# Designed miniproteins, single chains, continued (2): the designs that were tried, part 62

Each design is a single chain, and the fold is of that chain. pLDDT is the mean over its residues in the fold that is shown.

## One batch from the design tools (miniprotein)

Design m6273
Fold by ESMFold2-Fast:
Structure m6273 (fold): chain A 106 residues (1-106)
Amino acid sequence: SNEEVIKILEETAKILNENPLIEATVIGHSLLIQLADDPKLIELAREFAKELNKNPNVEASVEGNTLFVSLSSDKSILENKEKAIEAAKYIKKLAEKFVEKVKSLE
């Protein structure tokens, strides 16, 4: 499950990196997302973080122009490997929506 989770996060980073305003890197079970210094982009990132945090197996925070997304995965991986994969897929799905919204920025 760790290999599959990392693969989904790497696919997510690749999707995010298609936008020149976003630089995403996978670090373990986490995504570090650097945003262009645009107040509209940072606001969209805050909304993205808020939606991500609706899943109890995902932790997201925005500080300045940096978005951090982690799989809070210790117990969820041990108790249900499928929940970790579902959480990673949830991150990817919301990231696809986030990138689409970012494309609409003026």
Scores: mean pLDDT 82

Design m6274
Fold by ESMFold2-Fast:
Structure m6274 (fold): chain A 80 residues (1-80)
Amino acid sequence: MKVTVVLDDGSEKTVEVSEEASAEEILAKALSLLSEDEVNSLTAEAIANAIKAIEELMKKGVKEITIKVDTKTGTLEVSG
């Protein structure tokens, strides 16, 4: 599965994740592409909501996921 992280500055980072990875593992891999300050800007609620969104996309058989980071609100937007 291909995961693309879009940062506040519009830059994109892409990582390949195992097709057997859990939604939690996919999000953890995506967050590993962020700085400590960017990760620390995220709320626990945003992380929980992102995991749920990734699970729904995985159920649909999506092979590419995009995660957009908003450090001003501490939120994540997940799309496939």
Scores: mean pLDDT 84

Design m6275
Fold by ESMFold2-Fast:
Structure m6275 (fold): chain A 66 residues (1-66)
Amino acid sequence: MVTLSEEQAEELRELALSGASGEELREKLYEMTGLEFSGDEVDRIVTALVTGDVALANRLIAELAA
């Protein structure tokens, strides 16, 4: 099962906090996971990461990939 490492989660969190667009975040998620997400799915994952909940972000990735 593809999940984000703590390093990958922090990289995405920093990218989101720097004001990266949803498209940039989607492309980075694809680079990290090999999975394509919708804008709404990216927003949910990124929100979890910004709040520091890496476990929730990985759960969302697993649920959305199924």
Scores: mean pLDDT 81

Design m6276
Fold by ESMFold2-Fast:
Structure m6276 (fold): chain A 68 residues (1-68)
Amino acid sequence: SLAQQMQQLAAQLGEMLARAAAAGQETLVSPESSELVTQLVRLSMRLAGLPDAPAIGGLPLTTRAAAP
């Protein structure tokens, strides 16, 4: 389910942040963690019943291949 996918991504992000904190790293933002956050946001929107790519200001949140 989407909730399980969110839980898995949250667990991965949590482990990544915990590992960084254990290493004495205060800067926890990285391309990998940013991507995990983006995926969590997408899954959160889908779980809330929003479309995969809702329009904000007329622009989709994700780029899809052009329609034929």
Scores: mean pLDDT 59

Design m6277
Fold by ESMFold2-Fast:
Structure m6277 (fold): chain A 89 residues (1-89)
Amino acid sequence: SFEELVEEVERLIEELEKTDPEFAAQLRAKLEELKEEYEKNPSKKEEIYMKLLQLGYVARLRLKDLEGAQEYLDKIVELLKKEREKKAG
């Protein structure tokens, strides 16, 4: 769910605050914007979910968690593939 992904990304940002507080603050600001947009724009929920996955991907890369970053990238690619198929059919 969106809420579960938000909690996961918040945990990644908390880990980043230990080593890179400035970058963590930038990600936190983006996360808050995505949370607000999700509540205001129900028609964009899929797009916002994709952006949240991208935020998690960036956080994992900054943490040097390449395996965790790859898992997020795989989810992003699968969502993009489904969205493309949905628009084509």
Scores: mean pLDDT 82

Design m6278
Fold by ESMFold2-Fast:
Structure m6278 (fold): chain A 99 residues (1-99)
Amino acid sequence: AAREALVAALRRLAELAPDPEVAAGARALADALAGARSEEELREVAAAALELARALALTSKDPAVLRAAEAVARAAGALVPELAAEAEEVVAAARASLA
């Protein structure tokens, strides 16, 4: 399901991120998403995950982190359709940084 995909993508980012603050942030978002009890909580966590992915897409030089950020953005857009256009922009930014 879309929630499980975003949780998995965030946990993968936490494993790959060399920055301990990024790793902790991704793990906290994955835990918050897994425990979310309302559509509003899902939207808030998905939006925060997309903001983390955007920051990494624009600043990271690590191809593994950039691919993980792309996966987070895709999963967030799939979970929350209102974020789909913003997620596509983050995916494009991550891909541009990989090229």
Scores: mean pLDDT 87

Design m6279
Fold by ESMFold2-Fast:
Structure m6279 (fold): chain A 58 residues (1-58)
Amino acid sequence: TVLAVAVKDYVGTVGAGLTLKKGDVVEVHQELADGYWGVTNLKTGEQGLVPKEVLEEL
């Protein structure tokens, strides 16, 4: 399992992404060709797409 941490706050688009706070840890499930990662926020349980530049792999 790949874990990553949010390096900044991120507000996702309704229906397409999730909201992250800096320091939130996510589980990465998929990496898309357009630079988005499919993730689960381990704090909230929400799933969605996040730009990879918002995340740093642990």
Scores: mean pLDDT 76

Design m6280
Fold by ESMFold2-Fast:
Structure m6280 (fold): chain A 91 residues (1-91)
Amino acid sequence: MKVLSVVAVADEKGNLIATVYKTENGELVLLEKEDLGPVKSMEEVVEKAIEKAKEAQKKYGADKVTGAAVFGDEVVNFVLEDGKVTVSSAP
């Protein structure tokens, strides 16, 4: 199974950086890092992170993408598999 990880981190100043990794032999290998521009809410971070995950899945041919969206001290995790997005949040 080919698995990618997407980590999208925004600080409270609104700078969002998305990083795409592949897992190889249990290690994370950096594939790309992109500035997705300013964001103002967790909802914008999650939406942009999911769009980036879908783009990365097509670009790199992955079966599954795991994601984390970070806005300040808030974290939302998601999984993209078989065209379905499942979202979970931690308070």
Scores: mean pLDDT 80

Design m6281
Fold by ESMFold2-Fast:
Structure m6281 (fold): chain A 100 residues (1-100)
Amino acid sequence: MVDVDVELTGTLATARAKVETEEASEDGEEKPFTVEVRVRAEGRRDVWVAATAKSLKSGNVGGGEAAYGAAAGETLTTRAVIKVKEKEEVEVTVTVAGVP
């Protein structure tokens, strides 16, 4: 489980981070790995966030449900779930949109 913090200062922001998965603990089968993303949209209302994860080793792609916040300065949490077979690097892309 990995946290990625992004601050939105415009109408649209995209951030990328690389995170290392924990070692797959059983049987070499693909297991879901969850990246938790926390976003604070300072001075903004009607904010949505979405996260997508991509394996740099296998090319597998995962994502999750978008999160929505109506209140200014609210911390929003969303999750991207990706299947991984072994310890690897995952690239996380976070997209944030809000109104002025």
Scores: mean pLDDT 68

Design m6282
Fold by ESMFold2-Fast:
Structure m6282 (fold): chain A 64 residues (1-64)
Amino acid sequence: EREELRKAVEEAIKNDEELKDLSEEEKEELFRMAEAFKRGLGLSIEQAVKVAVEAFKIDLQSRK
């Protein structure tokens, strides 16, 4: 469910030293990315969050 996905994204952010300094807007972007992967690729909540976090970190490195 959507709330389960949001909770999983928030937990991933809080447990990741690189992500803990994200703004509220960036946290919402990560959530939207996870939601898109879950919907688009048919992934489980756990897999969608994992893929979104990895993709988000790669994107951050690219903008560096």
Scores: mean pLDDT 77

Design m6283
Fold by ESMFold2-Fast:
Structure m6283 (fold): chain A 79 residues (1-79)
Amino acid sequence: SLSEDVARVIGLILRAIGSLLEKDYETAAKDAEALANHLRELGYPQEAIDAARKASEAAKQGNFDEALEYLRKALRIYS
């Protein structure tokens, strides 16, 4: 259902943020990529998918601020 899809998206974002706060960039990158794939499967706007992918790339580079900013952007576009 739509509410279940929303819960999954929010769960992935919160887990990615939690991993960033723990400096677990590998897990944050994987969760952001999973978010991008899930948004794509649900047919959400390309801007949200791109933001999630950029968050994953920033996390892979250890860029905390950029990864967090793109996760926030994905959430705002999705909402």
Scores: mean pLDDT 83

Design m6284
Fold by ESMFold2-Fast:
Structure m6284 (fold): chain A 65 residues (1-65)
Amino acid sequence: MELYVRIAAKDLGVSPGAVRRLIRLLEAGRYDEARRLAEELGKKHGVSGETIFRAALELIRAEKE
């Protein structure tokens, strides 16, 4: 997981800590809060919040596969 978190953070232009916060919210089933955080990060870093949210979901799925 940690390696994928670092790669995704670099690709999205956000901090690894921000990606880890998103993953924790998603693993806790707090989808509304995760989506809101992704939107906030997207606005701050000039990336779509949907793109950030989908990337975090893909990281969780990749770790489980």
Scores: mean pLDDT 75

Design m6285
Fold by ESMFold2-Fast:
Order: sequence, then structure tokens, then C-alpha cells
Structure m6285 (fold): chain A 55 residues (1-55)
Amino acid sequence: SLEEEVEEILERAKKTLSEEKFKKLKDTLYQLLEQGDYEAVRLYIEIFKQELAEA
């Protein structure tokens, strides 16, 4: 579920963000997932949902 949510946010980010910003977001989210820091992953997803969602 969380991994699926990460994939969904990355799909949206790829359409909206520059290549550099997208790569940083992707690298950060995967690093946090590897560390098991699921709270930080959820926080990043919520922040970017607010930034990337259509109004």
C-alpha cells in the first residue's frame, strides 16, 4: 500500500517537476523506504500531494 502510494506520487511528480527535482524526490523516497522510515515517507507524500494535486 505505502509502496503503491509512493509509485502514484512519483508518476504525478514526473509530469509536474523538473528532471532534477523529480530525481531528488525519487531518491529521497526510496532511501527512506530502505531505512524503514515510513513516517518520513508519509510526510513527504502528504507535502507533495498538496503541491502536485490539481486544485
Scores: mean pLDDT 78

Design m6286
Fold by ESMFold2-Fast:
Structure m6286 (fold): chain A 55 residues (1-55)
Amino acid sequence: EEKKKEEELKKKLLELQKKVEEIMSQPFPSKEEIVKKIEEAAKELGLEDLKPGSK
């Protein structure tokens, strides 16, 4: 079952990373906005478990 979770997680992480890179490529947006967008993307992809506690 770890193999299935890892494979699926990696696919979702790839999607999330792509979106994060797009946000980061913007002209230095505020961190709070970046975090919010990442959080929303992770939630949409079902990666709430992966999301580290919002500091």
Scores: mean pLDDT 68

Design m6287
Fold by ESMFold2-Fast:
Structure m6287 (fold): chain A 69 residues (1-69)
Amino acid sequence: SLEEELARLQREIEEIRRQIEALHKKLADTSDPKEQAHLQMSITLLERRLALLEREKAKVEAQLAQLAG
């Protein structure tokens, strides 16, 4: 169902946000420039994935709103 898809997307979004937070913590704890560059790239990739999931969530929410109206 659309409700189950929304719940799945919300769980995935929350997991990605937790991963981004954990990587920011690792970034703050490292003094190695190579490791910093790697962590920053990983954060950027996760932020792009998060944006795609948020867009998909918005589409599902719009479909649910249309069914309710």
Scores: mean pLDDT 89

Design m6288
Fold by ESMFold2-Fast:
Structure m6288 (fold): chain A 82 residues (1-82)
Amino acid sequence: SEEEFLKSLSDEELKELAEEYYEKGLEYFKQGKWEEAREYFEKAARYYEELYKRTGDPEYRKKAIEAEILAGLALIKEWLNL
């Protein structure tokens, strides 16, 4: 599962994937591809949340919250067909 995979990763690998997924989410969001943007922001949020749990670094919590907010915005846009 994604959760099992996520737990198998190092902190550095988690950070790299979180940043990659977040950037992918932003690119799809700019293109109006709301479903894809939401999927990538949700993945970024999970990876940043795991980093926060492991490190206690509040910057990862901030990034997770930011990604969750953007995923929510993408969901709203998808639902409203904007």
Scores: mean pLDDT 88

Design m6289
Fold by ESMFold2-Fast:
Structure m6289 (fold): chain A 65 residues (1-65)
Amino acid sequence: SAEDKLSEITLKDPSFGVKLKEIEEKIREGNKEEARKELKKLLKKYGFTDEEADEIFEKMVTLAE
């Protein structure tokens, strides 16, 4: 699943984890649209599809709210 891919990359690449935390902070600050753009940009670099990026973003929003 998209979440499984996210977890694997985060565990293997600390820089990816740092960027994810920054995006999570933007969601918590209410800057959701900017966070979504940043997430898609980041995930595209790691071979994620637009659908996978949207799935991950919705999960992050749910957990942050």
Scores: mean pLDDT 80

Design m6290
Fold by ESMFold2-Fast:
Structure m6290 (fold): chain A 61 residues (1-61)
Amino acid sequence: MRYRVTLRPGHFASQLRSTIESLGGRVLSSNGNSMVVELPDEEAVEELRKLPEVSSVVPVE
């Protein structure tokens, strides 16, 4: 499933690539403080939402 991740001010998409990959996900695109990612399950989504750098994680249709 694809998700749009928005970061809190002062954080950058490049900082989360390794974390997303460790959750079994993949970064599809990134633009400054926003990225589109592929995540394997809802547990990965919830772990990403817990990160202090992350403002929101929203499904992309």
Scores: mean pLDDT 79

Design m6291
Fold by ESMFold2-Fast:
Structure m6291 (fold): chain A 58 residues (1-58)
Amino acid sequence: LLDEAIAAIRAGDVDTAVEYAKKLYEQGKKDQARALLTLVLRIDPDNEKARELLKEIE
């Protein structure tokens, strides 16, 4: 999941990366989900879904 999310980010598909972050969070991998969402927001700071999910995790 994490490696697939990083590949999606490299391809410019941040929405897919947010979906993987949600799956990581649902599996209890909060630290990995948070790190991935932080990376997404560095690339696309206006991504509303990433901002909302990060607030939910924190």
Scores: mean pLDDT 78

Design m6292
Fold by ESMFold2-Fast:
Structure m6292 (fold): chain A 59 residues (1-59)
Amino acid sequence: LVEEAKKLAKEGGELAKQGKYEEAAKLYRRSADLFREAGDDTTALVAEKEAEELLKKAE
């Protein structure tokens, strides 16, 4: 779970650097869900906030 969550967050960051904000936000949200399932609520909250900021940039 944690390794999969980290991979999704990394891919989301790469997409955000390319300006693909909506796609990046989806990956960060999936990462946040996996971190919550793993019991890492703090990292999940950070990933969720990143997704929200990216969606604001996409709008």
Scores: mean pLDDT 80

Design m6293
Fold by ESMFold2-Fast:
Structure m6293 (fold): chain A 61 residues (1-61)
Amino acid sequence: MIDEAIKLIQESMKEISAGRYKDSLRKGEEALRIGRENNSPDMVIESAETVIEISRRKLAE
């Protein structure tokens, strides 16, 4: 559901702030999956993709 995708995005952002980039990536990818399956608004999809990109970039550092 859309609310579950948003919750995962928020949790992913908290994980990023805590330096837990592997956890943030996992939550971001799950949010993107749920968002796509439920045809969520573009803003939700873009937010999920953004936290995934940040997490991947940080893991590459």
Scores: mean pLDDT 83

Design m6294
Fold by ESMFold2-Fast:
Structure m6294 (fold): chain A 58 residues (1-58)
Amino acid sequence: SKLEELTAYLKEKYGLSDEEAEYLARVALEFARGLKLPDSMLRPLADMFADAYLKYDK
């Protein structure tokens, strides 16, 4: 599924836990779904949310 792919991507790229990566993947997917963004935007959105999470959410 797209969620599983994004979760694995975030775990590998950012060293996030399973729970953190799944949370951020879900946020990116829900945002993309709400705005009807193409699948090509999913990884860039996940990167944006992961960067924000690691910088501001402790």
Scores: mean pLDDT 83

Design m6295
Fold by ESMFold2-Fast:
Structure m6295 (fold): chain A 58 residues (1-58)
Amino acid sequence: SMEKRKQAEEYTEQGKKYFEQGNYDKAIELYKQALQLDPENGEALRNLGKAIEAKESL
């Protein structure tokens, strides 16, 4: 639905902000929430992978 897609975009944007702050755990949570609402959101999928990689590199 359009509403779920919009909510997924909002979670993705929040995740990006936490990622920029170095809070990878919170970013991962938010990207997973985005993907629960919109499983094919390419931005959330790519950013989730980046956040996991960044966390594992600490």
Scores: mean pLDDT 87

Design m6296
Fold by ESMFold2-Fast:
Structure m6296 (fold): chain A 72 residues (1-72)
Amino acid sequence: SLEENTALAEAGKAAYDAYVQALRDGKSWEEAERTALEKALEYADKNKDKITREQAISAARVVIRTVREKEA
């Protein structure tokens, strides 16, 4: 469970870093979200023993929502 929680946090951070960087690069919300989801899925594919693709997507969506709410 601790390893699973750590993997979820790492997937979320990968999504966060990609999302924020894409926005800083002037990409649209849609493009930034796509990039963030891709990075979360890349993390899941490299760590399939710790998290699923579905869990990584969920972590990414929570992060994206949090960023959007703070910039609303």
Scores: mean pLDDT 84

Design m6297
Fold by ESMFold2-Fast:
Structure m6297 (fold): chain A 86 residues (1-86)
Amino acid sequence: SEEAIKETSEKLLEISRETDEMIENIKLAKEAKKMREDPSLKEEAEKYDEEKIKEGEELLERIEKRFEEELRRERERREEERRRRE
């Protein structure tokens, strides 16, 4: 059990590390999107490329998908352990 927890923790930590570099890109994309939607920042929003906003949205979707997949795998692992111990 401790080994299984350690392996899961290491895998989640790896995902976190992989996304660390993308966190800034996500922040920039979110900020650009907010600026585009904010009338008071309309002039500043014109500086942001629509492609950059799209890239940020795609990165967000990929990170969300990876997190969901890891949660699903962990749930399946726990369910299998539960059945094995019953």
Scores: mean pLDDT 67

Design m6300
Fold by ESMFold2-Fast:
Structure m6300 (fold): chain A 61 residues (1-61)
Amino acid sequence: MDYVVIEIPKEKAKKFKVGDVVDTSKLKDYRVVNGEELPEKAIVEKIFETKDKAYLVLKKP
């Protein structure tokens, strides 16, 4: 299954919700966690939040 997982600040993640189409070229302060290539556009499949950071599970459209 083609998922990319990115780590971003918790406050930045709050603007996203499951089902959103994300323009990844506009993302700031992110790190790809699972070593996959980040596509130009992706769909938010899941969001996991911690105290100071969040993870977006993104799937290709």
Scores: mean pLDDT 76

Design m6301
Fold by ESMFold2-Fast:
Structure m6301 (fold): chain A 66 residues (1-66)
Amino acid sequence: MEDDEKALEELEKRYKANIQKMVEKYKDNPEALRAAKRISNFYEDTLKRAREGLEQLKKAEEEEKK
């Protein structure tokens, strides 16, 4: 679980860095800037849900053991 959380965190960092590069590259394209912001928000929500799922799984394993 900790390894999975670390992998999700690294994935988030990589995508945020790529989005920042895209914003710099397409600074004159307002549609690209809006898309980058939308994608950033989507990834943040997705990672949050994934982390919540891992926490729920851990709790279920503790209950199953007792």
Scores: mean pLDDT 75

Design m6302
Fold by ESMFold2-Fast:
Structure m6302 (fold): chain A 95 residues (1-95)
Amino acid sequence: MREQLEKKLREAEERLKKDPNDVKALVDAALYLLQLGRYEEAIEYAKKALEIDPDSPYAPAAYRILAGAYEGLGDLEKAKEYLKKSEEFIKKLRE
């Protein structure tokens, strides 16, 4: 639901105003932006999360968001690349 997504995005943005390096909040905001069709903003937040902690448990989610956002923008090569990165990280995190 778009209204619920906008509310969740505002909550994540409020968290980022207090701590701009909150990796979970960055990934949450990127996901909500992706679901709202705000692809360029979703890419910025997801990339920032990966810049802060590229090996976090949230890295596969950030790569999936990048894949979805680039697909939305028509960049199918980058979408495929980031989807593979997400899958590789999921395998790496599982014992």
Scores: mean pLDDT 84

Design m6303
Fold by ESMFold2-Fast:
Structure m6303 (fold): chain A 62 residues (1-62)
Amino acid sequence: AEEEAEKGKELLEKGEYYEAAEHYEKAAELARKAGASKEEVLELEVNAGIALLIGAVEKVTK
């Protein structure tokens, strides 16, 4: 769970937005299965959504 969130953050910092979103989504799923708080899961889901949105904007804004 935590490893996927850290990988997502690293990819986001490198500008690999779609890959970052995939890792944050996986982190959220693993956290939910591990019994993490709703707040923790929501934060990971929000980070995935932000990464995906930035990636989409970059792709269409060229």
Scores: mean pLDDT 77

Design m6305
Fold by ESMFold2-Fast:
Structure m6305 (fold): chain A 59 residues (1-59)
Amino acid sequence: EDEEMLEQGVKRLEEIGKKAGLSPEEIKKYVDDFKNAFEKALKEGKEASVKLPEGAVIP
């Protein structure tokens, strides 16, 4: 789950950067910062309030 979120975030960030015309170096910098921030949040043992999509259609 966390790995999926991280991977999705990185992928999206790279794509956005390319479309914005950022250099590969700039994109890498943002990606690295994002990864570090994500890891820090996990390390701090923060409890995430997991909210279900409340109207989750349960067939």
Scores: mean pLDDT 63

Design m6306
Fold by ESMFold2-Fast:
Structure m6306 (fold): chain A 83 residues (1-83)
Amino acid sequence: MLEKARELIEEAKELLKQGKYKEAAEKVLEALMYLLKAAERKEDILRAIGAILRVIGLMLDGKYKEAAELGIREGEELLERLE
């Protein structure tokens, strides 16, 4: 699960650099769902859920760049915590 999440975050970063904000946000959301599945500690589960909800909220508002940037930051933090 963690390797797949890392791969998706790196893909999201590349898409963000290319200006493909919606695709980047979709990849980061997928990565956060993998991190949620890998999380065992209550604090990490709640952090993952919170990040997912914030990313979805930004995407619903059409703020795909902000959604991708937030999700990459939260995903990288979760990766460090779960490794």
Scores: mean pLDDT 87

Design m6307
Fold by ESMFold2-Fast:
Structure m6307 (fold): chain A 75 residues (1-75)
Amino acid sequence: AEEALAAGERGDPADVEPLIAALTDADPAVRQAAARALGRIGHPRAVEPLRRALSDADLAVQEAAAEALSRIEKP
């Protein structure tokens, strides 16, 4: 749909979906980078996956997810 193009400036769904998948990567550095990238893009689709990342075993991933959610939900 053409509404998908308006969301493209926050992140194309093709860019957002690989980053959402990367939030469950075995490498915490990959999960942290994905959370930060999703925060910069600011796509609402990332909110639920980022909330799950708040309970991550790695503190840096938790912090990146919290910052990303702050930018998306309450910038």
Scores: mean pLDDT 73

Design m6308
Fold by ESMFold2-Fast:
Structure m6308 (fold): chain A 68 residues (1-68)
Amino acid sequence: SEEVARARADALAAADRTLEQNKGLSKVEALRAAVESARRVLAEYDITPEQRAEILGEVLLRAAKALE
């Protein structure tokens, strides 16, 4: 779905931006902030809860890797 693709791109961008703006946070706090910013963005899209969970899982793994 084009909407799912846009939601995913926006959620990943929001998480990346949150990590960039919050370099002073602990790794756990940065991870929570990144996931929360992605969740807020996804709430604006008309996608299923299953699709939201899939994207949030990807955000979590990507953010965790970025904080290594």
Scores: mean pLDDT 87

Design m6309
Fold by ESMFold2-Fast:
Structure m6309 (fold): chain A 82 residues (1-82)
Amino acid sequence: MPSREEILQYVALKIATVGVEWSAENAEKLSEEQRKLEIEAARATAEAAREFAERTKDPEMQEELLKLAERAEEAARKLEKA
């Protein structure tokens, strides 16, 4: 089982991922400055999730982190195309 600290980091990444997905779905409502910030947030979230996946020894957590990274990367792509 992952540590309590790792679970809290996972929860933070999950919340961040949901946030950037919402921004991607609502990109037309964002200013140019807000959209630029959300692109960087999505990229940072994806990178953090991949780095955590590489260092975790829990296979279930690794799978969930890789899914979060893919979701954040997709959000970044949608924001860049808007």
Scores: mean pLDDT 87

Design m6310
Fold by ESMFold2-Fast:
Structure m6310 (fold): chain A 63 residues (1-63)
Amino acid sequence: SEAELLVIRHETREGLSSLPEEVQEKVIEELEELYKKEGPSAVTREKLKEILKKLGIDPSLIK
């Protein structure tokens, strides 16, 4: 739903506020695509960490 996508965008920007805006937007893009393809159950903290690793970012920078 649109409301769920807004939550994903907000929470991701909040959680990754220490990272460059370009990185935040790339993560949001990947999470939104995952949500559209596999649904909300696929949008997990574990998947967020995998996306960060793929972008060359240490997942330990977030908690």
Scores: mean pLDDT 77

